# Designed miniproteins, single chains, continued (5): the designs that were tried, part 83

Each design is a single chain, and the fold is of that chain. pLDDT is the mean over its residues in the fold that is shown.

## One batch from the design tools (miniprotein)

Design m18875
Fold by ESMFold2-Fast:
Structure m18875 (fold): chain A 91 residues (1-91)
Amino acid sequence: SLAEVLELAKQLLEEWAKRHLPEDLLKKLESLSPNARFGAMYLMANTGEPIDESTTTEELEKAANEFKALIQELIERFGAERVKQLLLEAL
């Protein structure tokens, strides 16, 4: 289901963040809402660029919603199990 794939994506992004991000960025993630945190982790993993004081909550929420929409489209095309495999290979 979409919910199971999104939960896997969240878990993989949390593990990615712990492996790759310095302490100051991890502390910034703790100050964000759950959806903004999800968007921030996705944005940094996808771009390789850190979030900073100029990055708005609205930008992070947009990134989260874009990633969720992408996951939904991939599930519709390939099925949930294939999308889970792609997430495990990418992160």
Scores: mean pLDDT 86

Design m18876
Fold by ESMFold2-Fast:
Structure m18876 (fold): chain A 73 residues (1-73)
Amino acid sequence: PERTLPEVEVDEATLAEARAQLSPAELAELEAETRDASRAELLDRIAELAAQATPRALAKAVLLLARLRELLA
């Protein structure tokens, strides 16, 4: 259900900004942790990171949301 997800505009500029806040190592670690994660696991991770409201946590949440949207398409 779409209304379960945060209303984040996942355009290239938003993704570029999120990636800029994370190191390549952090990006690789995030991908490794979530590569085969279930929809529920991704939603839990996004909600937890968004609730923290730190720049790094929000960047990770945006990247996970983008991945979740790709998987749901």
Scores: mean pLDDT 69

Design m18877
Fold by ESMFold2-Fast:
Structure m18877 (fold): chain A 74 residues (1-74)
Amino acid sequence: MVKEFAEALKEMYKAVGFKDEKKLTEVTEKEAKELEEAYKVDPEGTRERVREALEAGRPYGLSEEAIEKALEAL
């Protein structure tokens, strides 16, 4: 779950122009762990916020399939 979610976040950041692969991996792994903890406290609210953030990525090249895959990884 954490690894798959971190990969989905990395794809989103690449779509908005982040280039540093090592820094992307570090940032997305940290964010995925923070989201996993938030999901334990409020699963429904956390899932909805993640969905809204991913849907905001659509104009930057994030596909519906990528969004669904990221949400399924939660």
Scores: mean pLDDT 68

Design m18878
Fold by ESMFold2-Fast:
Structure m18878 (fold): chain A 80 residues (1-80)
Amino acid sequence: MDVLKAVVEKTGPEEAVLLAARRMAFEGDTDDLKALGEILGPEAVAAAQRAVETMRKLMEEGKSFDEAIEAADAEVRAAL
């Protein structure tokens, strides 16, 4: 939770959303989504969930984590 707050303060909301999405996509950690909603609101949670779907789809297509993260970042920036 403190990590997401620090990311928002230093890097901006898009990076915080992407970090929460990454943790959910490969670790299954939902605590970051809860913290994201408390800090940035429900639209940020929705953006993170879309980013998770994008990353899962690209990983199923054989894309690297870097490619999946890049596409998820674009999705988050379009949603916010």
Scores: mean pLDDT 76

Design m18879
Fold by ESMFold2-Fast:
Structure m18879 (fold): chain A 75 residues (1-75)
Amino acid sequence: SEEEERLRIEAERHVAAAVGIFISKGYYDLAREVRDAFDAGDVDRLKALQAEAEKLGYKQAAAYLRRAAEALERL
């Protein structure tokens, strides 16, 4: 549906923002893990990566990962 397409695009934008933050900080492995989790549709893994980002102090990246997971859960 058009709604499902919008939610997927929204999730993709949030993931891209989080990935961009990690790349800008040189955390290429975290960026790859986020992209892989999104491509797999693995909401639980995205939530785990959000919690890890929060624990490491990457508050903005964590917020983007939370929004991506929320959008995917509505599909």
Scores: mean pLDDT 86

Design m18880
Fold by ESMFold2-Fast:
Structure m18880 (fold): chain A 80 residues (1-80)
Amino acid sequence: TLPQQLGQQVQQAALAVHQGDWDSARQHLDKASDYSRQAYDQGLTDQAQQQYQQAVQDVAKQLGISPQTVLDMLHQAADG
């Protein structure tokens, strides 16, 4: 589904930032943005938000860091 694809792209973006791959992180965030817009257009905003939050928590658990740290990483990649 579009929400699941959004969550996968967010997860890949955060992992790319952790690895220092800023170009890959930005590509994944661009795709996540596209899926977010499509989800909004189809009335799937709540499901998309849930998948985003789940992806952040899953990465935080995987890397042994806080969800806030994952969010900060994603914001840094998005800001360029």
Scores: mean pLDDT 85

Design m18881
Fold by ESMFold2-Fast:
Structure m18881 (fold): chain A 90 residues (1-90)
Amino acid sequence: RLEEIIKRIEELKKSLPKEAQEVLNELIDLAEKLLAGEVTPRQARERMSEIVKKASEILKKLSETDPELAEKLRKLIGEMVNALDELIDS
């Protein structure tokens, strides 16, 4: 599931503003570290909260210029966060 989401992120990244690409890269990095056991559940939740905060700022800006793209990005981030939450709770 998570691998499928990461592939979809990689495909979409080049169509997104650089700020959005950076946030998605941070989510992918967090996912890879979680899968490798390099972060604790607590550290992962703290990092995810920071990334989500940055994502919210980017989504707000993007909604002003391209609301449809902002909605696609919001949904993709939501799927990734849900997958990471499932992995952390495991």
Scores: mean pLDDT 79

Design m18882
Fold by ESMFold2-Fast:
Structure m18882 (fold): chain A 83 residues (1-83)
Amino acid sequence: SNDVIDSSINTLQNTYNNTTNPQMQTSLTSGINSLQFSKNTNSVTSAIQTLNVTIDNISTLETDTSQQNSLITTLTDQKNQIQ
């Protein structure tokens, strides 16, 4: 639903504000824009695909293990709620 996509966008925006990694910032911006597009087009498949790509990028770019695990868990839960 669009409410869950909004929650995912907020999660990525908060992560963007708390990161100093430029590659992470670029990845998060791409994810936010893609989720916004998915919301505007009511594309559940596009939203799930965007979250899968974003989770993969966090797993490779986030070096803080605790923060990485927290973000992956949150985004996975949000992905499951969109389905």
Scores: mean pLDDT 85

Design m18883
Fold by ESMFold2-Fast:
Structure m18883 (fold): chain A 83 residues (1-83)
Amino acid sequence: SEEEKKKRVEFLRDIYEGVKALISATYSLIKKKNPDLPEEDIRKEEIKAKLKLAKEFMKQNKDLPELQEYLKKEIEKLKKELE
């Protein structure tokens, strides 16, 4: 049903945001433990990891147009940050 699809979108968005936050925390720890690594390289790898996550969620949930649109906007934002 449309109501069940909406609840599934909301749940998957929450999971996506949680995993994205975990990626941020992981790369903050990498930066702290590796002070000699260029900060810009670490930043770019974090963004690439988030891009892979968003693309994977899109690939696994092709039947959810609202989630597809949300993740498309996320990918556009992340690509802009990669500059």
Scores: mean pLDDT 89

Design m18884
Fold by ESMFold2-Fast:
Structure m18884 (fold): chain A 79 residues (1-79)
Amino acid sequence: DSELKSQVEAVLKDLEQLRKLVEAAKSLAELETLRAGLDRFEQQLEQMKPYLTPEQYQELEDRLRELRELIEEKEEELR
């Protein structure tokens, strides 16, 4: 489905933008806001899971995991 493919591409683009915001963050308060954004993408992925191919699901899961790790690393650096 072309609509689902467009949704996957949009999510990947939004995750890349979120990654840039995490890298630019200067305070724990900014990271808390970005973490809330990540939580929403994780919820969206769970809702999309029945409609995704295994490859699409794995790509989105990998991006979310990488971003979660980046936020945790950045939180440690800002403490």
Scores: mean pLDDT 83

Design m18885
Fold by ESMFold2-Fast:
Formats: C-alpha cells, sequence, structure tokens
Structure m18885 (fold): chain A 62 residues (1-62)
C-alpha cells in the first residue's frame, strides 16, 4: 500500500497530494479522536489511498 500511495502521489503532484492528505487526516481524526496510533494509521492509509485513486480517476475522465 505505501508504494502504491507514493506512485499515485507522484502522478497527482505535490499540491494535490497535500490537499488530499489534509482531507484524509481531518476525516480520520473526526472518527478516531482517541484511537491508538496503529488503528489511526491503518485507517488513514486506507482513506488516503481511496481519495488519491478517486482524484486520479477524475483527471483521466477529463
Amino acid sequence: MIEEISELAKKLGVDKTNEILAESVEEVRKKNPTGTYDEVEEELKEIFYKKLKEELAKREKE
């Protein structure tokens, strides 16, 4: 998953990747304000990966 996230991030560019990361962090924090590091990290990676894939798909549709 980490390598896949890195590849998607490179395709989308720094600015868009940072925007999506901020959105993902906000979403995971709202759901898990008292969660353990491991639980929060796993969910963050899943949300981030899904959002990156969705953004890339939107660009390809254009």
Scores: mean pLDDT 74

Design m18886
Fold by ESMFold2-Fast:
Structure m18886 (fold): chain A 70 residues (1-70)
Amino acid sequence: GLEEAVKYAGEASKEAYKAGDFEAAKLAEHAGVAAANGDVALARRLLNKALEVSKSKKARELLEKGLKAL
């Protein structure tokens, strides 16, 4: 559910940051905040945007898990 989406978005943000993919990290962080606030539509939009720009395979896998958890 939303709690898993928050967790995966946070983990994706950390992995993107480690990879130097700061735009994906920022989008994943904002997606986690949206999910924590119960804004499923915004969380889904931000996770999809993070997936589009992410260059990190690890971050991408975590973003996909976040989307499935919504």
Scores: mean pLDDT 88

Design m18887
Fold by ESMFold2-Fast:
Structure m18887 (fold): chain A 71 residues (1-71)
Amino acid sequence: DAVTEAARQNLIDVAEKNKEKAEKMKLTPEEQALVDRAAQVLRDTFGLDEETARYVAILALEMARGSRAAA
């Protein structure tokens, strides 16, 4: 429906805007497994490609633990 399409587009836009930030995040092996699981759910729910779903999952994890400046 239109709401699902709007949600999907918003996730894509967030991933695009925060792509570099997501790529710079250092993940533990446990966090990596959580991101992979979350990305699979996002792909199945919204039809996101693997890269976009992964970026969204990484950003959600960052929000959960708080963002950190890269040194």
Scores: mean pLDDT 75

Design m18888
Fold by ESMFold2-Fast:
Structure m18888 (fold): chain A 70 residues (1-70)
Amino acid sequence: GMEDVITFSDTKGKKVSKEKNDEIFEKLFKRAKELGYKPSILKSLENAKNIPMTEEFYKKVEEALKEDEK
């Protein structure tokens, strides 16, 4: 909302579970393969999955993937 301001220097947020994080990255990895991304990009995605994303970011990614299904 517009009623609050997020400070970028305060990287505090509710992190998703490892299970949810791993699942969303698997979907991203599969999509990248379908689009023919280079192996170096695929390795970057594998490395990124080791860092749990915030709940807010997870929702944004999930929404983007839902749009891509149509």
Scores: mean pLDDT 66

Design m18889
Fold by ESMFold2-Fast:
Structure m18889 (fold): chain A 111 residues (1-111)
Amino acid sequence: LTPEELRQQLLTLARILEASARELREGAKRLRDSKDGSKDEHKKILDETARRIADAGVGPYFAQTIRDEAINALNSAKTDSEGAENAAKVLDRYAKRFEDSASKARQLASQ
C-alpha cells in the first residue's frame, strides 16, 4: 500500500467506527426509552441495532457478538427494566470503544 492508500483506509475505518458508535448510542437510548416494554420489544431494538451497525460496515459476526452480549445482559437481569438498562450499558461500552478506536485511526491518518 502507498502512504496515501493507507491514510484513506484509516479514514474509512474511522468513518465506519463513528457511524457504528452513533447507531449503538441510538440503540441504547431506545432501550432506555422503552424500559417499561417487554423483553421481546427490547430484543427487537437489539436486532435492529445489530443490523444498523452491520450496514455501517462492522462485520456481521462482530455485530452478532455485540447483540448476543447485550441479549445476555437483558436475560440475566431480575426485571425487564433492569435488563433494558444493562443491555443499553453494553451498547454504550462498545460505542465508547468504537469512538476511541476511530480517534486513534484519525490520529494515525494525520501522521
Scores: mean pLDDT 90

Design m18890
Fold by ESMFold2-Fast:
Structure m18890 (fold): chain A 65 residues (1-65)
Amino acid sequence: GPEEEKKEAEEVIEKARKALEEVGASEQADRLAKEAREMIEKGEYKEAIEFVEKESKRIVLQALS
């Protein structure tokens, strides 16, 4: 249900945030979390998860290049 999807989205945001901070992308981590939370406020939990997974992967690859 929505509560489970919201919890999953929050966990994905926290995990991505830690990964981005570890590669020195803390500013991008803050922006990513803010945009994802706006999606959560709109009830777009699955969209928030997909956004965070896609964007965090892009940022990590860019930081490690």
Scores: mean pLDDT 82

Design m18891
Fold by ESMFold2-Fast:
Structure m18891 (fold): chain A 72 residues (1-72)
Amino acid sequence: ELDAVIERIAQELVDAPREQLRRDAEALERARSSMPPRVHELLLEALRHAYAGDLEATTEAVRRLVEELERL
């Protein structure tokens, strides 16, 4: 089920070391020109919430990201 996958991804992000999330955000910035702007924005939002340890907000951001990718 898609919801279970979204929840698992959000939990994995929240559980990730903060330094890893920071490096991921830097890598994402370097890849900005290679993806649609909305996808880039949603990925950064998910990483920011995960860095803060906010599982609910991270789950919501991941859900919005999946919805945006489904439109591509």
Scores: mean pLDDT 82

Design m18892
Fold by ESMFold2-Fast:
Structure m18892 (fold): chain A 57 residues (1-57)
Amino acid sequence: DEIQGKLAQAREELARAEELLQYMKRNPNSVDESSIQAVEAKVAELKARIAELEAQL
């Protein structure tokens, strides 16, 4: 269940990244566009990783 452990970890990271992204989008004047783009890239990468791990189950 190495895959299940990685999946749980990736889902936790995704939840935190999505929460941060929503916070940043609500406060655009307090956050650099480059920082928003970095978090959006992280969210996309985590979603892809979760899909890959789910496909292995």
Scores: mean pLDDT 82

Design m18893
Fold by ESMFold2-Fast:
Structure m18893 (fold): chain A 85 residues (1-85)
Amino acid sequence: SDVEEILKLVEEGEKHYKLGEEYLKQGKYEEAAKHYEKSSEHYFKAAEILKNKSKEKGYEIPEDVFVLEEKGKKAREKAKKLKEE
């Protein structure tokens, strides 16, 4: 179901973000950037599915979409900064 897919994407996004933080602490910048990028992709995908599901039902876009998009943006920004150094 869409709900199960969203929850799995959020969980995977969180796992990759934590791995990014762990590699960053170890000075492994390329690995950290890769995991932050994966985290961003998962969060944005979760937000997209949730947004589309809300539209399908004629509901207002839930606040949770914006929370997921913010998490995705944060991860993307961390990945970009590491790739520029």
Scores: mean pLDDT 85

Design m18894
Fold by ESMFold2-Fast:
Structure m18894 (fold): chain A 86 residues (1-86)
Amino acid sequence: SAVEAAKQAVEAVKQAQEYIKKAKEALRSGDYDKAIEYAEQAVEEAQRAIDLAEKAPKDVGEGIKELAQRLIEEAQKIRDEALAKK
């Protein structure tokens, strides 16, 4: 259902945010391999949120897509920084 899709999309956003937090912590500690792994997991969860948001009510879905797209951009920046320092 649209309501279930919205709930799953929000949970995917939360998972993406947690992976970004872990990626930043790994980057700060110099664990570049872990920073890349967590950043890639954040992109995967954010992409899942976008896919689920397509099935959510329009108002909620658009907000989730915009947030998830920003999380993808943030995760990609972390990955790129870790790759440059590795």
Scores: mean pLDDT 89

Design m18895
Fold by ESMFold2-Fast:
Structure m18895 (fold): chain A 66 residues (1-66)
Amino acid sequence: MSPAQKKARDEGIEYGKKKIKEGADPNDAASEAGKKAYDLAKQAGESDDDASQTGVITGKEVLDYA
């Protein structure tokens, strides 16, 4: 992954972990984290495909944490 994708993923994962610690449903937290990572990657200039891939990876890592 690009540096921008890695940054987006890391920020998304931290967001998702925070939501789970606050009592959110793991699937909802993973979905929100993935969307955040997607949005951050898009803002950094990544393609839709690369941003979508970043979101999917982020969501899976949040679910694995839960």
Scores: mean pLDDT 84

Design m18896
Fold by ESMFold2-Fast:
Structure m18896 (fold): chain A 74 residues (1-74)
Amino acid sequence: MEELKEKAERYGVTIDEAIAIASLKELSKNPKGKENAQKALDYARKTLGLSKEEVDELAELAKKYIDEINKKRE
């Protein structure tokens, strides 16, 4: 969580926005959701002023954060 928080702050995005980016990134790996997920990622990237590399980094950290929350729900 702290790593995600630090990177989100550095890139000027909220944790919720980083989580949304991670979710869209996962959807873009599925052929059925790829087109819509990619359009949403492009929109978020343009709106937030992020590069593809920054999006990938935020998605990785947000995925780790989501996994940790899910573990606590068990």
Scores: mean pLDDT 76

Design m18897
Fold by ESMFold2-Fast:
Structure m18897 (fold): chain A 84 residues (1-84)
Amino acid sequence: DVREYVLRFARKVLRQVQEAENDLELEILLGLVRLVLGVLEVADPNLPAEVRALLEAIIAAIEEMLAGGAREEAIARIEAAIAA
């Protein structure tokens, strides 16, 4: 189940965002999330909108942190996306 896989992946990403100490770790994590989204989009042209929205929300949260945004705001956004 792609939804179950993506939810497990998102929870792991959330932990890594919480523990990240520098921008390099966030950039590597961002690259990984983008890769997973890209692979899923190619593998399933009918990828559920909820799955896409979750991964896009995580990407946006990490991008905002790299742009100087607060970690707590990024964590809250990812938590909200997982809960939806």
Scores: mean pLDDT 86

Design m18898
Fold by ESMFold2-Fast:
Structure m18898 (fold): chain A 98 residues (1-98)
Amino acid sequence: SEAVEEVIDELIAELERELAREPNPSARELGRLTIEALRAIRDGDEERLEEVIEELVERKVREWAARGIEVTEEQREEMRRFLREQVKELERALEERG
């Protein structure tokens, strides 16, 4: 839907403005990944969306590892499933707005 694409483009523009003012490198990286996920959703780029999901998982694994928490392969797959479900809910919400 063209209306859904317009809503996504407006969200990307708003997030890019917020990201330009974000001094925290960790928050900037999360914001960048969020923008890339929205672009992938807008473009129907399933391959790029899976790449973003994997980057989000690896980012969380590194954060937990820095705190001495080991993440299993099963837990990584649970995180991937959770993120895929969140993407589907976001797509639904965006369609309801368009």
Scores: mean pLDDT 83

Design m18899
Fold by ESMFold2-Fast:
Structure m18899 (fold): chain A 102 residues (1-102)
Amino acid sequence: PTLEQLRQLFRQLKELVPLDPKLVPAEDQLRYLLTVYDRDDLRRRLVSTVQGLLDLIPQLEDQLSPEEKRELAEGLRRASVLLEGLGERELAAQARAAAEQL
């Protein structure tokens, strides 16, 4: 795995889940996304992106700057709220746990 692969997945996550909570709360972001994507397509996209990040983080975390770790943790925390709203409770719990360890 490469840092560029992790950064590409994180860019994909930020397109679905913006990091600025002042713009859109996570629950409102889920409502907005469900006007753009069908539920199953959104679930597939979010699950794929988050699973990819969770697979790469343990292998690459020592190469991440403190700032990158902070941003990634925030992205994973916000993604966990969306995953719970989509019924992906186990993956949401894994994303929260990974965020707390970063």
Scores: mean pLDDT 80

Design m18900
Fold by ESMFold2-Fast:
Structure m18900 (fold): chain A 69 residues (1-69)
Amino acid sequence: MITDAEVAEALALIAGGIARMLLNKGKYDEAIEFVRRIGERIAAQLSPEGAAVVRRVTDEFIAELEKEA
Protein backbone atom coordinates (compact mmCIF):
# COMPACT_ATOMS: atom_id res chain seq x y z
CA MET A 1 0.00 0.00 0.00
CA ILE A 2 2.75 2.49 0.90
CA THR A 3 5.16 3.05 -2.04
CA ASP A 4 8.96 3.33 -1.75
CA ALA A 5 8.59 6.99 -2.82
CA GLU A 6 6.09 7.66 -0.01
CA VAL A 7 8.37 5.98 2.56
CA ALA A 8 11.35 7.98 1.26
CA GLU A 9 9.44 11.27 1.52
CA ALA A 10 8.21 10.46 5.06
CA LEU A 11 11.75 9.61 6.21
CA ALA A 12 13.12 12.79 4.61
CA LEU A 13 10.48 14.85 6.45
CA ILE A 14 11.45 13.25 9.79
CA ALA A 15 15.12 14.03 9.13
CA GLY A 16 14.10 17.59 8.24
CA GLY A 17 12.32 17.93 11.59
CA ILE A 18 15.48 16.95 13.46
CA ALA A 19 17.49 19.40 11.32
CA ARG A 20 15.09 22.21 12.32
CA MET A 21 15.83 21.46 16.01
CA LEU A 22 19.52 22.02 15.25
CA LEU A 23 18.66 25.26 13.40
CA ASN A 24 16.72 26.50 16.46
CA LYS A 25 19.97 26.09 18.43
CA GLY A 26 21.89 28.14 15.83
CA LYS A 27 23.68 25.05 14.46
CA TYR A 28 23.07 25.83 10.80
CA ASP A 29 26.08 23.98 9.32
CA GLU A 30 25.35 20.93 11.50
CA ALA A 31 21.72 20.93 10.33
CA ILE A 32 22.76 20.94 6.64
CA GLU A 33 25.37 18.21 7.19
CA PHE A 34 22.83 16.09 9.13
CA VAL A 35 20.19 16.34 6.36
CA ARG A 36 22.79 15.50 3.69
CA ARG A 37 24.14 12.45 5.53
CA ILE A 38 20.73 11.04 6.48
CA GLY A 39 19.36 11.62 2.97
CA GLU A 40 22.19 9.62 1.39
CA ARG A 41 21.88 6.79 3.95
CA ILE A 42 18.13 6.50 3.33
CA ALA A 43 18.55 6.71 -0.46
CA ALA A 44 21.07 3.82 -0.35
CA GLN A 45 18.36 1.53 1.14
CA LEU A 46 15.60 2.30 -1.41
CA SER A 47 14.65 1.60 -5.03
CA PRO A 48 16.05 4.00 -7.69
CA GLU A 49 12.69 5.83 -7.71
CA GLY A 50 12.63 6.11 -3.92
CA ALA A 51 16.27 7.21 -3.85
CA ALA A 52 15.50 9.94 -6.41
CA VAL A 53 12.63 11.26 -4.25
CA VAL A 54 14.81 11.33 -1.09
CA ARG A 55 17.66 13.11 -2.91
CA ARG A 56 15.27 15.65 -4.45
CA VAL A 57 13.60 16.44 -1.09
CA THR A 58 17.02 16.60 0.62
CA ASP A 59 18.42 18.97 -2.04
CA GLU A 60 15.31 21.20 -1.88
CA PHE A 61 15.51 21.35 1.93
CA ILE A 62 19.23 22.25 1.85
CA ALA A 63 18.54 24.93 -0.79
CA GLU A 64 15.87 26.50 1.45
CA LEU A 65 18.25 26.42 4.44
CA GLU A 66 20.95 28.13 2.34
CA LYS A 67 18.48 30.93 1.49
CA GLU A 68 17.87 31.46 5.25
CA ALA A 69 21.62 31.87 5.97
Scores: mean pLDDT 72

Design m18901
Fold by ESMFold2-Fast:
Structure m18901 (fold): chain A 86 residues (1-86)
Amino acid sequence: MYEVVAEVKFKPGTSLEDRKALGDAMVVAAEDAVGTATYEVTEDSVKVVARAPNREVAERAAEAVRAAIEGGGDNVESYSIEIREV
């Protein structure tokens, strides 16, 4: 089993509404690939975790989440996406 962990750091002054909107988009992208995902929003970040049954599904979820992050680009300072075996 694999986990996809995506974390976005926002530029200073990004609104909570904009952070939640990107978090929601990332969750929708991950859920389209794996069926279930969770997310956490902080003052400066959003983190999404999705579980995948195999590496191929994990890689599809990671690419879908990356596309969502890149579509939200103006407020994003940096991001990371990690695939790990669990």
Scores: mean pLDDT 80

Design m18902
Fold by ESMFold2-Fast:
Structure m18902 (fold): chain A 104 residues (1-104)
Amino acid sequence: SEEEERNKKVKEELEQMIEDLKNNKISLEEAIKRLEELSKLLSPEQQELMKILVENLKKLIEKYDYKTLFAAMATVESLILNSPPEIAELLLELFKLIFKKLLE
């Protein structure tokens, strides 16, 4: 039930981030900060993946590089595959929005 409570908080934050990004209420930089805070609710293994992902997303905001993009995408796939299905679906939707905004 403690894990269920953490998963509920993660789900609610991901849903809110998706809504805020879709409605342009937050910037990409703010979304990345919220991902860093969200990572504290994840497993140690997921926290390390999120740290790598955040570093690569920050690099992509500064300057586009396809190798950094592919590294970020590979990390997102690893994070999704190591998440419960409901969280995985929300992560996929969130990162589709983030990459769309980065590549516009």
Scores: mean pLDDT 86

Design m18903
Fold by ESMFold2-Fast:
Structure m18903 (fold): chain A 89 residues (1-89)
Amino acid sequence: SKREEAEKLLREQIEEAAEKNGASEEEVQRALAKIPELIEEAEKAGLSYEQIVEALRLQRAIARGEMTEEDEKKIKELEELAKEIEAKE
């Protein structure tokens, strides 16, 4: 269920990016064919399907310029975490 949701979100993101950038149908089909491999690599990296779905939803909201206040809060939390890590380096 969550895996299918992640695959659907990734497919929609690829299709939207392709339309925006004028990618060929062959390029789109090639990218779509890699979705199962991309999901498996994320899973091997220790990401849960729920984390993959959340990351894809945030990335899509950013790409569309349709971020909600909740999405903005999550992005800010990630930015602050990144700054804290850099400050310790």
Scores: mean pLDDT 71

Design m18904
Fold by ESMFold2-Fast:
Structure m18904 (fold): chain A 69 residues (1-69)
Amino acid sequence: SSTIEAVLADLRRVFPGASDAELAEIRRLLEAGDVEGAKALVRRLAQRDGVSEETLAGLERGIETAVAD
């Protein structure tokens, strides 16, 4: 739970326009252990919001670390 909350905090920081509903969907995927689904959704949100590739790479690393914990 705490590691998932850390990922969500990073997502909110990177996506200032992200809604609570969007973050809740990512939370559900992470809680289910669906790392691939979480990464795919984050990638689509990044393209929608205009997030850089460098920032995306950092988010993907965070997701992997949180699930591994």
Scores: mean pLDDT 80

Design m18905
Fold by ESMFold2-Fast:
Structure m18905 (fold): chain A 74 residues (1-74)
Amino acid sequence: DASLILPAIYLALREKGVKIEGVPEDTEFTEEQKELAKRLLPVPVEELLELRRRILTGELNSEEAVAAVEELQK
């Protein structure tokens, strides 16, 4: 689901030193979001930013976003 994937991408980008506008710093994250973020840490910043953009613009639905994340982990 995009509600899991978007926060995980944000957390991975933040851990890599990328600042994302529009996300409150005090946002509470679930354990599942944090776990997915750790799995996304090896993914290049540019690929994470493009995935986030495609989800936010509606180019990817929830199922397509999950498939894209799985492909990036291969």
Scores: mean pLDDT 75

Design m18906
Fold by ESMFold2-Fast:
Structure m18906 (fold): chain A 54 residues (1-54)
Amino acid sequence: MTPEQLEAQKQYMDADIDLGITQIQYGIGMVSKQKVDDMQRKVDDMRKKYNSLK
């Protein structure tokens, strides 16, 4: 993999972890459903970027 692919993979993985944390926070009432949806969109954007670099 190129350095750009590795960085994009790291960003995607970090965003996915953040989504997981946000989903837990939503489950306990700390954040809104919109926050989860916004974080999901960010993960989807990072996934598209990573896939475009394959």
Scores: mean pLDDT 80

Design m18907
Fold by ESMFold2-Fast:
Structure m18907 (fold): chain A 90 residues (1-90)
Amino acid sequence: TKEVFERVEEEARPLAEKYEEAKTLEEKVEIAVEAAELLARALEEAGRPLAAEAVRLAAEALVAKLIDKDEELAKKLEEKAKELLAEELA
């Protein structure tokens, strides 16, 4: 929907600016997680719940990989996200 698209665009713009200003990896990852949640909500409103879950899992994988340094968990979350995206788009 146009309303969902415009809302995501408006909310994403300040996050993109914060990302460029962020000085630490932790701050950049936190902003990326917020952007992922905005996208996931938009996907749910657009009737794409599996894609929404995939985006959330991808954000969790990013935190696991870059913040927690748990590569094994990050790999599993990323693989689940890819499977959900493939299912939604099939």
Scores: mean pLDDT 79

Design m18908
Fold by ESMFold2-Fast:
Structure m18908 (fold): chain A 93 residues (1-93)
Amino acid sequence: LSSENQSRLEELQKRLEEVEKKLEEAEKINKANPNPLASQYINLAKIYIENAKEIIEELKSGKLSDSKARVYLLHAEANLDMARDYIDKAIKL
């Protein structure tokens, strides 16, 4: 990876850790006071987090060209954005 793409990957990994911590918070809230809609949002967030993790592992493989890595970085960011949105919706319930 280029230095720019490597820096973006490092930021993305930190963001993944933040999103996973928020997911744990949402799961804890839902466990204390179960809401079917919150459970649905939590499950959707988990799917997006899993997608982001798969993309991040591919980025870490070192097999991607810089142009492909840039596209993968954008897709991982988008999946984490969706995960965060669903987590926030679950917590707000």
Scores: mean pLDDT 89

Design m18909
Fold by ESMFold2-Fast:
Structure m18909 (fold): chain A 96 residues (1-96)
Amino acid sequence: SSAEEALKALEESLERAKKAKTGEEALEAGREGLLRLTEASLRSKDPRESLGAGVAAGVVGIAVGVAKVVGDDKEAIELTVKGLEGAKETLKAITE
């Protein structure tokens, strides 16, 4: 299902962001997650799964946008991780 694809994308991006040593590595993980969530939303034939993936993509997009403008690697990593975790909880809340 598109919800399972979206959840997998978030879990993979979250694991990569947590292992990031630089803000740029965390941002790359977040951007990859954002793209995969957007694709899952657009490909979904289920309106609820499409909405869940789309809202999750929005949450990741905001977190990545904020993280990109911080001048500190640790803060950028923490913001990206929080965004991905928040997106995962949001996806589950909509698709459960």
Scores: mean pLDDT 86

